# Designed miniproteins, single chains, continued (4), part 52

Each design is a single chain, and the fold is of that chain. pLDDT is the mean over its residues in the fold that is shown.

## One batch from the design tools (miniprotein)

Design m13901
Fold by ESMFold2-Fast:
Structure m13901 (fold): chain A 75 residues (1-75)
Amino acid sequence: KTYYAGVATVYPHPDPALEAQRRAGAAAVNERIAKIKEIFDKLKNGEITRDQAIEELQKLGFSKAEAEALIEEML
């Protein structure tokens, strides 16, 4: 095994635990964006109703008015 290869290609961090937490935060943001895209794809394919799309967007932190505006921009 080449344990030193990671150190050779990645700069040493003063606190690897903090870097892991930052990476987890970025992953959560990317996951939310992916869910928004999935909701729009399902709505465009007719798999869900407009009301269901609004409800799913509200679960991601959008207000009803914001969710409606996003759907109108898509249509």
Scores: mean pLDDT 68

Design m13902
Fold by ESMFold2-Fast:
Structure m13902 (fold): chain A 69 residues (1-69)
Amino acid sequence: LEQELRDEHLALGGSEEGAQRRARSDVDTLPTLKETSKKVESAKSLEEQEKISQEQAKKYREELEKQKE
């Protein structure tokens, strides 16, 4: 990861020292982006489940409303 980014910066004509520093900074950001991506995938599934749950809750809500009467 860090090495890969460093190699990328070097290929773009950067200095080895500068590339290393930038790679470290990029690695600091990359894990967050990767984690966010995974979270989005999980959220997709969860969102669909939530929609189904919401429909169920609606019916449950109607029954509770009847009891309140």
Scores: mean pLDDT 59

Design m13903
Fold by ESMFold2-Fast:
Structure m13903 (fold): chain A 57 residues (1-57)
Amino acid sequence: EELRKQLEISVEYHKWTVEEIKSMRRVVEVAQRDGAISPEAAAETLKILDELEEKLK
């Protein structure tokens, strides 16, 4: 979906490291807790970040 494509482009274009992906996971968790994003959106984002992290390993 759109979110997956945006994250893939960000990782590829900006050369994100594994550490940067881990930092983004923390940001997503905080955003979900604060109600800035839904639990479903947080789960989808974290799944995409996990898949992108695997590609960088």
Scores: mean pLDDT 75

Design m13905
Fold by ESMFold2-Fast:
Structure m13905 (fold): chain A 59 residues (1-59)
Amino acid sequence: SEELEELEKRLEEVAEESNRLAKEMAENGLSKELLERMMELGAEEVALAVEVVTLRRES
């Protein structure tokens, strides 16, 4: 479904951004702002993963 494809694309985008932030942390150290953004992305990833699993089971 189109909705499932959009969710999977967003999951990929979140994973790529998390990897970029992890690299920045390794190079420049962990800032409070960087940690907060990483926690926000982690929460979004969990929410999207749950929705993808639900839609796949109903498809």
Scores: mean pLDDT 81

Design m13906
Fold by ESMFold2-Fast:
Structure m13906 (fold): chain A 86 residues (1-86)
Amino acid sequence: SSREHGEKALEAIREAIRALEAGDIEKALEYLKRAQEHASKVEGGEYVEKALEYLKKAMEAARAGDIETALEYAEKAGKYLLAALS
């Protein structure tokens, strides 16, 4: 269901944040990609679109090695996705 995909995306975002805090860019990108895959299946309009935009920005920052910026964008993605599910 849309809600199950939202919950799986939030779980993946939390794991991505943990990986970023540990400096594990490869693992963080794996989890951010999983979050994007699940979030893309959520019915939530504008808030889901914002979450997907921030996930993309988090992946771009992580690929550049900018952990601080990647964390900020991953956290924003999580907040917008949570709002979409509420």
Scores: mean pLDDT 89

Design m13907
Fold by ESMFold2-Fast:
Structure m13907 (fold): chain A 71 residues (1-71)
Amino acid sequence: ADELLKKGEELMEKGSKAYEEGKYDEAIKYYKEAKELFKKALPDAPKAATANIKNAENNIKDAEEAKKKAE
């Protein structure tokens, strides 16, 4: 579980970097990959995984909104 949380957090960082660079499709992809890893961590680390899933969902929504404004 710890490795899944760590990998998910690394993907969240990559997503945030892509978002700052205006690469919204890339950001959305990284955030979605992070969310899937956090979902896999749920059985072993429910509190940490749940918080990280919520953060990933919020970041996906923000990146999708930013992409719509750029189109």
Scores: mean pLDDT 83

Design m13908
Fold by ESMFold2-Fast:
Structure m13908 (fold): chain A 78 residues (1-78)
Amino acid sequence: KEAAIEELQKKIEEAKKLVVEYMRLDPSISEEEIAQAEAVADGLIEKSKTFSEEDAKKAIEVIEKEIEELKKKLEELK
């Protein structure tokens, strides 16, 4: 249980960093909007502590896919 939740938290933190990097590439996005996105990610990390092992594993798969798509978008913009 703890191992799956720890992995999920690490994936949420990775996604948070990528989302912030992506948002910073758009000059129309304010620092307040970035701070709100970070707060949402922090809320998900806290909520992850209530997940079952099965739910955590499913969430990891979804977040990993989103991380891959974000990395691809960031690479295409460089």
Scores: mean pLDDT 80

Design m13909
Fold by ESMFold2-Fast:
Structure m13909 (fold): chain A 96 residues (1-96)
Amino acid sequence: GLLEEARELIREAEEALRRGDVERALELLGEALRLVQAVIDSTDDPELLREALELARRLLELAMRVLRVAPKELILRAIGLILQAIGLIFEAELKL
């Protein structure tokens, strides 16, 4: 599904960041963010599922913002943020 595809894109972004490929990571995170937003926009589910996905979206946006302003210094922080986003997306999938 879309959330599984988003998690795969975030994992690919993690690998790109570990190689120092910030441009590729930003491209992949942007696509993952688009998929998470599509699920949020299409969800008729209880508030809790929407809150988890909205928090994941905010973590992805924060990771992209920090990578744009200080890419080399903040790579490890960005990796931490996107891994937290994967956890929230996985929790949302378990409730579907």
Scores: mean pLDDT 82

Design m13910
Fold by ESMFold2-Fast:
Structure m13910 (fold): chain A 73 residues (1-73)
Amino acid sequence: SVKKKALEQLKKLYSGSEVTGGTLSQNIKAVNNMKEVNAPQEVIDAAQKVVDLVLKGEDATEEKEKAIKLIEE
């Protein structure tokens, strides 16, 4: 389904080292995609927190790991 593919793409973005390094733009698009596919609210909230941390120049690793765990459940 579209939702399953979107969740798998978010997991890949958060667990992988992408060539572009996961820009702010890519992280914002990921949150919007989660909203469009009606992802679980906890996943949307975690993805939004990743955007907020990236915008502040802070380490988002813990929130990325939380989102991955929520997707795997």
Scores: mean pLDDT 77

Design m13911
Fold by ESMFold2-Fast:
Structure m13911 (fold): chain A 76 residues (1-76)
Amino acid sequence: SEAEELIKKGEEAFKKGDYKKAGEYYEKAAKIAEKTDPQLAARALSYASAAYLKAGDEKKAEELYKRSVELLGRHS
């Protein structure tokens, strides 16, 4: 799926140390998966949170983590 392809791109960016770019790919994956695969979307948001923490964007990381938990709470 498009979301899974974006997660793979995020993983490649993360491995190269481009944490901001990784976070952007994971956010796009989450947006695409949000309505059809909430568990995949929550996972992508968690990956994005970790990537933004590595990039030094603690505020964005916290917001994405909260969105991940909220999404899982609605679809668990």
Scores: mean pLDDT 85

Design m13912
Fold by ESMFold2-Fast:
Structure m13912 (fold): chain A 64 residues (1-64)
Amino acid sequence: SHMERIEEEIERLVDAYAELFGLTPEQKEEIRKLALDQAKKFDDPYEAYVAAHRAISKKLEELL
């Protein structure tokens, strides 16, 4: 489904940022959970992805 594809995209984005910024496994899991939690609030795949990306960006600013 479109939502399954968006979840995969979010997972890949989290993996990329974790590698780029040297996140701990705990920080990576926290970001993943926040991103997916925000995505589930939207039925539209684009809005879900935007919400997830914003959650990731906000949490990265808090951790870095």
Scores: mean pLDDT 83

Design m13913
Fold by ESMFold2-Fast:
Structure m13913 (fold): chain A 138 residues (1-138)
Amino acid sequence: THLEKGVEALAAGDYETAVAHFEKAIAEDPKNARAWSGLGTALFKLGDYEKAIEYYKKALALAPNNGVAHYNLGQALEKLGDLKEAAEYLAKAAELFKMSGTESPETVAALFLRAAELFEKVGDLERARDLRIQARTV
């Protein structure tokens, strides 16, 4: 399928080929959240952070509890300097990973701490403190 070919191209570092296959997968099924997130990741790797954010948001509209999509969106926002929104998505990714158990406690704690540091940079010391407490309780 075009989805599978997009994933293979992404793994091979052929990001332009990955974009073409994910665009075809979306044309065939616009509700395919995985194709939208794959397209976002390919564009992130190509340095197009604005388009990556747009397509990660489309993926999250289809799959709101996808922790990986929240994490990827947070990283792309951080690259653009949208630190407050980045912190919100990274904190939500950490919460979702904690609930699912798909990531190690150390990885989840590090993500809560990264989100806390971003909130500290934008002056939101209360949310930063709450996230530092969350990091200790994972």
Scores: mean pLDDT 90

Design m13914
Fold by ESMFold2-Fast:
Structure m13914 (fold): chain A 81 residues (1-81)
Amino acid sequence: VFDLVIEYLEEWLEKAGTAPEDRERALELLRKLFARRLISVKELERWIEEAGGDPERFIRLLEERLAELEAEEAAEEARRA
């Protein structure tokens, strides 16, 4: 499942003409998100649609999703302190 999600994202970013540094950033963010929770191809498609097919907007959405998960982790840690 992980490999299929990564492959799908790579194909879409290449088709969108995304700069190499932006492709690397998007893949890094997706890997970090995947390490925290399962991401399906269907969810990835929804995020791409939410971004309007714009790679820069999509990267910002990934950053927001990751920050949200990290904030939840930090809040849980603080609650136990």
Scores: mean pLDDT 77

Design m13915
Fold by ESMFold2-Fast:
Structure m13915 (fold): chain A 86 residues (1-86)
Amino acid sequence: MTVEVRIRNASDEMIRQAEGLVKAAEAEGGKGEVEVRGDEVIVRAEGAGPGAMLRAVGIMTQAMLDGGEGSNETRGDTHTYTVTAP
């Protein structure tokens, strides 16, 4: 599957978590990258498995617990998580 996380106001910790998502995808036989676009950090992983998905859910859940916002959308084989850090 493809996993994408888009994070606004990302902390250094969230960037490290995004890098961890890429490492999880690579361990599952996939590939990924982290990109900074303006005020947004985007991690996208292709050929991702359950480990990458769990990390994406973790990033969103932690941001929401910290007073931020999160939403998710599934379109075909692509799971997109949109996160705004507090």
Scores: mean pLDDT 83

Design m13916
Fold by ESMFold2-Fast:
Structure m13916 (fold): chain A 79 residues (1-79)
Amino acid sequence: AAAEALRAAAPELVPVLIEQLSDPDPAVRTAAARALGRLARLDPEAARGAIPQLGKALSDPDPAVRRAAFEALAAIAGA
């Protein structure tokens, strides 16, 4: 149910999550990267649009953001 709802909302969620990757709060950026990673595990194709911004997040000053972005990219590549 939750996974299906997240997948169904993906076309609207992905642009919002990409925007959140540029938020001044590192907690918001970490949450956005984690959400993209979860979405990538359910539907890697839907998350592919986030690859350029997740790539930028690998250079983020916060190590939690870098880790979440790496895990999200790994989930996309693992499909």
Scores: mean pLDDT 78

Design m13917
Fold by ESMFold2-Fast:
Structure m13917 (fold): chain A 83 residues (1-83)
Amino acid sequence: SKAAEEARLAELKAEAERVLEEARRLIDQGMSLDPSVTEARELVELAEKLLEEAETLALAQNAYNSAMQALGLARDILARLRK
């Protein structure tokens, strides 16, 4: 049903927003000097644009995947900076 599809879309968009918020916090809180921070920021900006324009489940999934990629990169940078 359309209602179930709309509910899934809303849930997936909310999840993508949470992932993006976490990625931005990691970028802001300690990843200031690694060159990969620029790549992580660019992925966050791309995911935010995809999320804003996502009107279908497939587009929302793409936004979520991009957000997860940004979060993964941010976590990898943080792991490399740990002493």
Scores: mean pLDDT 79

Design m13918
Fold by ESMFold2-Fast:
Structure m13918 (fold): chain A 77 residues (1-77)
Amino acid sequence: VVERARELAETDPSRAVALLTGLSILAMSYELEGRYEEAAELYREAAEIARLLGDEELAERYRRRAEEMRAKAEAAA
């Protein structure tokens, strides 16, 4: 997913944005289902894509969310 986003950011940034949006929606869906480990992975990927797009603020927000989800997954295990 991240490798594809890197290619898209260079050739078609709008597709990279669409991929980022899809990943964030899916991550929120898993979070709402209590699937925190899966949500953390998706937020982590979304953070990397946001960095590739040059949106450092958005990348940091997703990174913090991923860390929060990871902590919840560990607590639930």
Scores: mean pLDDT 78

Design m13919
Fold by ESMFold2-Fast:
Structure m13919 (fold): chain A 55 residues (1-55)
Amino acid sequence: MDEIKKIQEEIKKLEEELKKLEKQPDTLDVQIEIGVLRLRIGVLKTVLEKLKKKL
């Protein structure tokens, strides 16, 4: 139960960071960071779905 809340909070924080990066100039470094954040958010959402199936 607490794990689900922590993952949801982490996803929200990563989504906020993603929005900040999307406002930055379209440089290679920014594109790499956006890609990494999107992958991390996707993984966390998958973990969240699996945890919900157990609870």
Scores: mean pLDDT 80

Design m13920
Fold by ESMFold2-Fast:
Structure m13920 (fold): chain A 68 residues (1-68)
Amino acid sequence: GEELFEQGKYEEAAEEFEREGREAEKKGDYLTAAQYYSKAAVAYEKAGKLERAKELEQRAMRMALKAG
C-alpha cells in the first residue's frame, strides 16, 4: 500500500489499504482496521474517488468505535 501511494498509484494503493483493513477487521483488530480504512480513504481522495473515500472514512470511524 505505502509503496504504491509513494509512486502516485493512488487507486491501487487505496485497494491494498482497503484489503489490509478487511483482514484486520476479520481478525477483530478494529484499531488496525480503522487505520487502514483511513489510509484507503486518503488514497481514494487523491485518486479523485470522493464518494468511495467518504464511505471508507465512515467505515474507519465505525471500526474506531468498536475498538473502544
Scores: mean pLDDT 86

Design m13921
Fold by ESMFold2-Fast:
Structure m13921 (fold): chain A 79 residues (1-79)
Amino acid sequence: IEEVREKLEELAKKTLEIAKTKIKDEEKKKEVEERVKKLLKELERVLRELRATPEGRKKIEEILKEMEELLKEVEKLAE
C-alpha cells in the first residue's frame, strides 16, 4: 500500500513538473493541477476508508491508471 502511494506521488510530481515547465497555457496548466489534486485526494479517501480490502485495491489500481493516462496526456500537450 505504501509502495502504491509512493508511486502515485512520483507520477503526480512528474506530471506537475512537466505542466509547470512545458505547458505555457495557464488554463491547461490549471486543469492538469486540479486533476492531479483530485486523484491524490481520491487516493487518500480510498486508503482511509477501504485500506487493503479487495475493493480498495481495485480503486487504487484505477487511480494509478488515471494518473498514468494524465501523465501521457500532459507529455503530449508539452509537444
Scores: mean pLDDT 77

Design m13922
Fold by ESMFold2-Fast:
Structure m13922 (fold): chain A 96 residues (1-96)
Amino acid sequence: MSPEELLEKGREALKAGNYDEAIKYFEEAIKVGDKQLRAEAYLLLGIAYLNKGDYEKAISAFEEAIRLTDPSSFEGEVLRALAEIGLAIAKNILKE
């Protein structure tokens, strides 16, 4: 399965509420993907952990997504903004 197919399968699992399955697909995508795909996989991994209620793992995933984004690209800017929003949500939930 290609890194892109792994991301697609992870997104399908995420939409279905199968968070553990989504996490496994995103972890596999991270192992085999390039920098851009790994950034996207970490963003989606963070979202899966948020939905599962694993806020500390969500924070780590969003921080890794931010680290891997290309700030010179539009796609990288969008990914970074989404990851920063997710990070803020996770941190606020842990604060409560």
Scores: mean pLDDT 86

Design m13923
Fold by ESMFold2-Fast:
Order: C-alpha cells, then structure tokens, then sequence
Structure m13923 (fold): chain A 63 residues (1-63)
C-alpha cells in the first residue's frame, strides 16, 4: 500500500466512520488515495484506519 501525506488547505475533508470534519491546516497520511470523477479524493487515514473523503482540489500533497 502507498502512503501519501496531504495538508488540507481548503474545502471539506470528512472521516466517514465518525463524521469528523477535518479543519484547514490538518495533515493526513492517506493510504492508496484515489480521485473520483466528482473531484473527491478517497483514502484510508493511516492514523485511524477510517476512510476519508476530501475535496481533491483542496489538498496539498507533501510527499
């Protein structure tokens, strides 16, 4: 599995298991991220094991 680090700069990012909304400035290590036709990035948060949905355009890739 590939882990990529992202910072949330704008838009929404949500933990689908808990409903937690991540705030701008949050840094996430995401496992096997994929972008949908709707411009959503979906991946598993390495820290929680939960699936995250985020606006792909609102993410800055750090690694």
Amino acid sequence: SEVKRYRIVSGKAVDTATGKVYEPGAVLDLVDPRVTEDGLLTAVDAATGNRVLADAAGLEQLS
Scores: mean pLDDT 86

Design m13924
Fold by ESMFold2-Fast:
Structure m13924 (fold): chain A 119 residues (1-119)
Amino acid sequence: MSKEEKIKKAEEALEKAKSKDEEERREAIPVLEELAESKDKEVRKLAAEAVLELAKSKDEEIRREVIPILEKLVKSKDKEVLKLALEAAKELTLSEDREIALKGAELGAEASKRLVELQ
């Protein structure tokens, strides 16, 4: 897939992640799993923005499903991607599901450590 095609796909996934329709939000998830592994910073940033929107939805099933995507994003060396990943991780810590909240704390700590190392 070309860079232009990946950016367009990422923009479409971000629009779906912002939807009030749970089904549309869930459709974004498999696309974001692919895009989070992109070597392109712009694609990864859009994927991180979409993951943050999904984490903010407060849907516990969606929050659980974004954890593997967030695990990929916190390994980024890009400050903008890491800042978005940290914000998404913080949203997960607000979960009433202990497993999701603990994973959010773990991923937030990893993103914070990487951001400090990049300062």
Scores: mean pLDDT 85

Design m13925
Fold by ESMFold2-Fast:
Structure m13925 (fold): chain A 69 residues (1-69)
Amino acid sequence: MMEELRKKVLEWTKKEGFDEAVERLEKEAREKGDPVLKMLAEILREEKESLERMKRGIEEAIKRAEEEK
């Protein structure tokens, strides 16, 4: 169940941090051979990368706007 998995990942994130939680999820997916866990780990990794990229884009846009004013 997605809710159970989300809860587990949140607990890992609280204890160890987001990166460690994703690594743990990947390890568990490998150990159990669960394709759903592997897919979720990939999605979380992509989401993190996407958010970091978006954050950089916003920072650049703000800097540009400030330079023009």
Scores: mean pLDDT 70

Design m13926
Fold by ESMFold2-Fast:
Structure m13926 (fold): chain A 66 residues (1-66)
Amino acid sequence: MKIRLELVGPVPASIGVVLRLIGDPDTEVERIGENEYLVTFRGDEATAERILAELRADPAVRVTEL
């Protein structure tokens, strides 16, 4: 899974998911702006789908699948 993640609020409801992704050894995170990140998740597909669903449900986070 490869996504563009933008944090549009100071503390999004999905902050736990964001922090889990940043700390995940199977995840590559590249900062491309002040609150914008390019995230490549190399784990299993079912986990990737759940993460995407949680991030998309949070209006304080903008997610673009690449």
Scores: mean pLDDT 73

Design m13927
Fold by ESMFold2-Fast:
Structure m13927 (fold): chain A 64 residues (1-64)
Amino acid sequence: DAGLAAAEERGRAWQPVNKLVNELYEAIEKGDKKKAEELYKQLVDLVGEEAAKQIYQSILEFKK
């Protein structure tokens, strides 16, 4: 099933992003600025600057 295979590959590709987002959320919650900056840079490398900025902003809004 080509559709199922494509969905599985997309899900696998986003596993590192999901892990990184969770770690970034925890770093922000703990106030660890240095770790949050390192994780944000990794997120930019993975998804691009625009998507990373959107994700980061969503985390900040959710935390408030």
Scores: mean pLDDT 71

Design m13928
Fold by ESMFold2-Fast:
Structure m13928 (fold): chain A 67 residues (1-67)
Amino acid sequence: SKEELARRIAEEVAEKYGLSDEQREVLIDTAVRLAKSLPDDVTEEQLREILEPALRVAAKTLKEKES
């Protein structure tokens, strides 16, 4: 499902940026909300192309706020 793929992408990005458990949860929620806002006819490939850049930016912002 779109939600499961979004969670997986967010988990991958969170691990890559060394996010805390709390930050990872925020990133996952963001990814799922973004996925739900997209049209139902969006493919898994399109979803990944949209989410990966957005989540990368979000992850960097979250990591900066932790300190």
Scores: mean pLDDT 80

Design m13929
Fold by ESMFold2-Fast:
Structure m13929 (fold): chain A 74 residues (1-74)
Amino acid sequence: LPLPSEEQLRALLEQAELPTSILDKIKTDEDRSSLFVYAGSRKFLRDQGITVPNSAKSSEVQDLAQQKADELLA
C-alpha cells in the first residue's frame, strides 16, 4: 500500500476531528503512516460513539478500535 498523500491525511484528520496542524510536524514516512492509522482509528471510534481522551497513546487508540471492531464482527 503506498503511503498516504498530505491531502489524504488532511481529509482523514478533518473527518476524525483532529487538528490538521499535526501535518506540519510530520517529517518521515513512518510518522505519516502512524498518523494515518491513528487518525483512522480515532475516526472509527468516534463513529461508534466512543470518547477517546486526547492524552491516549496511539497504541491505546488502536487497541480500542480493534476491540470495538471485534465486538461488531462477533
Scores: mean pLDDT 74

Design m13930
Fold by ESMFold2-Fast:
Formats: structure tokens, sequence, C-alpha cells
Structure m13930 (fold): chain A 83 residues (1-83)
């Protein structure tokens, strides 16, 4: 039961990370290539999506608020950690 709940939580967090990265790609055309590379890495290694789900949600929130420079900086940090 607990293991199943943890698997469902990991899956949900991975889905949140993927959706956040996809929205970031669409909202930040200047960083579209970088966002697409992040999406590709997440799809190839879903465990990395879980690890960075929070940072991706924060970046999306910053982008939606028009704080594009802060969002871009956070996206660059996420990409460096996915190496």
Amino acid sequence: SLEKLLEELQKAMTEVAIRSAEELRDLLPDFKELAEKILQKIKENPEMAFKYAFDLVVALSLARQGRLDEAKALIEEIYKKLE
C-alpha cells in the first residue's frame, strides 16, 4: 500500500514537472530551445522530473508573473543540474 502510494506520488510529480516545462517553453520563446532540451531529458529520465518538479513550478509561476529574467535564470540552473 505505502509503496503504491509513493509510486503514484512520483508519477504525479513527474507529470507536474513535464506540464510545467511545456508551459515554460510556450511562455519563454527566447528560451524555447533550452526548455525543449529540459523536456527531452525529463522524458528520457523521469526520476529527474520528480527531483526538479518544485523548481519547474516556481519558474512557471515567475514567468506567468512577467518575471522573465528570474524564470530564465532558474531554467538555466535546472538544465545544468540535468547534465
Scores: mean pLDDT 77

Design m13931
Fold by ESMFold2-Fast:
Structure m13931 (fold): chain A 86 residues (1-86)
Amino acid sequence: SAIAQNTLVTAGILLSQGKYEEAADLALWAASHLSGPLRAFALELAGRAYYLLGKYEEAIELYKKALELDPENTGAELVLKKAEEK
């Protein structure tokens, strides 16, 4: 969906602006309307936002879901290790 892909881009911009809660909400909405590697990317983006909010348990679950869809996502794997150390 073009709308879901555009929403994911907006979520990335919000994340870069420190608007972590808004970024997570939009990324999770986009994930529900995307599949495959794009869904994995959306879940990883939401996980990153939760990690930056200090919501480590929620971030861990989102990174695990992203890795289930894309096992070669080294970014999600690295952040998962850091989140599990807290």
Scores: mean pLDDT 80

Design m13932
Fold by ESMFold2-Fast:
Structure m13932 (fold): chain A 60 residues (1-60)
Amino acid sequence: SPFDDLTTRFVDRASRVRTRDGYDQVIAQTRQEMDRMGFSQQQRSQVITATSRAGVSSLS
């Protein structure tokens, strides 16, 4: 599904960040893409939570 595809893509991208600026860019890109696709608030929360978790783990 578009939701699963977007989640997988941005989680993978976030898992590869090495800087705080890179993390912020991935989160911003994730939000822009979700807004473009018209995801529900619940879907947006799930994607941001997963993407943020992956990015924080990569930076730790």
Scores: mean pLDDT 86

Design m13933
Fold by ESMFold2-Fast:
Structure m13933 (fold): chain A 63 residues (1-63)
Amino acid sequence: SMEELKKINQLLEKMLELIKEGNLDEKKVTELFLEFAKENPGKKMTVEEAEELLKKLEELKKE
């Protein structure tokens, strides 16, 4: 739905901000996104999956 796409876009924007502001390792971030894409080929990201990915990035920042 359009509302789900908006929510996903908002979560993706938060992820991008976290990556840039948190000085996260670009290689680790890239690996995480590539692994996610490999596990879900051709499927659209759900809100729940986007929230999980954001949580993993937040955990990476704490390391």
Scores: mean pLDDT 70

Design m13934
Fold by ESMFold2-Fast:
Structure m13934 (fold): chain A 90 residues (1-90)
Amino acid sequence: GYEEAIEYIKRAIEAARKGDVEKAIEYANAALEHLQKALEKETNPTVISYLRTAIDHVKEAIEAAKKGDLEKAILQLERALEYAQKAKEE
């Protein structure tokens, strides 16, 4: 659920900051799976919007990490974290 998605985003950020591209992508994909599962069960339009935005940022982070752009990956993951936390707080 939300807490698992948030924890995986945090782990992805830590891995990216350490230069571990493989771990950053692995944890980002895990976060994506949990965000998508949360979205499937959600009925609140505001929370759906936050989850979709978080998903988009995680996808952008994965693409940046695949290109070796860890600075961009970190920025996108931090934005994903903000929206995942907003979704949880609603």
Scores: mean pLDDT 89

Design m13935
Fold by ESMFold2-Fast:
Parts: structure tokens; C-alpha cells; sequence
Structure m13935 (fold): chain A 86 residues (1-86)
């Protein structure tokens, strides 16, 4: 399920297994037809922790876009705060 992929991705992210985390967040995005701003936020965080700032910015921008579309103001603010760290 979407929630299982998000949970497993977050566990992998905490363990520093960024490639596994990315795989799970990409599956969550796919299962929601691209309508998962939280998965985009976490994907950006994974790239940020890998030192891949350009990729992180891309995914934070996507998280902002989708969060605005879905009225997810908390996720919008979180993605904007992460972008300030880039």
C-alpha cells in the first residue's frame, strides 16, 4: 500500500539507506498518480541528505506544487523550509 511504502521509506531514511528510501517514495508517488506531496517532500529530503542539492530542490518544488493543488498547507510550509536549507 501507499502507507507501507511511506513507512518503509521513512525507516530506510532514518537508517541512512537513501537509495532504498528513494525507491519506496517513488513507489508511493506512482501509486497515487503523482498526487502525494508528502512522498515528494521525503524524496527531496533523501536527496538533500545525500548532498544532492539540485535534485533535492527539484523534489521540494514538486512537493510545493502538489501541496498547493491539494490544499496541504502544512506540507507546503515544510517543503519551503527545506528549500531554505539548500
Amino acid sequence: SVLDHLRKGEEALKEGNYEEAIKHFEEAIKLTDGKNPYAYLLLGEAYYKMGKKEEAQKWFDKAIEVAKELGRTDLLKQAEEFKKKL
Scores: mean pLDDT 89

Design m13936
Fold by ESMFold2-Fast:
Structure m13936 (fold): chain A 55 residues (1-55)
Amino acid sequence: MEKEIREMGERAGRTVGAHLAQDRPDLPEERREALLEKAEKAAGDFEREQLEKKA
């Protein structure tokens, strides 16, 4: 359980980190909100996939 939560957080963090590495002041708030939504969805999807594989 903890390892799956950790992997979800790590994946989400890396996804956001990779996008933030390319994030520039030119990006509007819409892009940042979209990135956050994608990160949350990716984390949720990853957790679901891990639970389904375990089940």
Scores: mean pLDDT 63

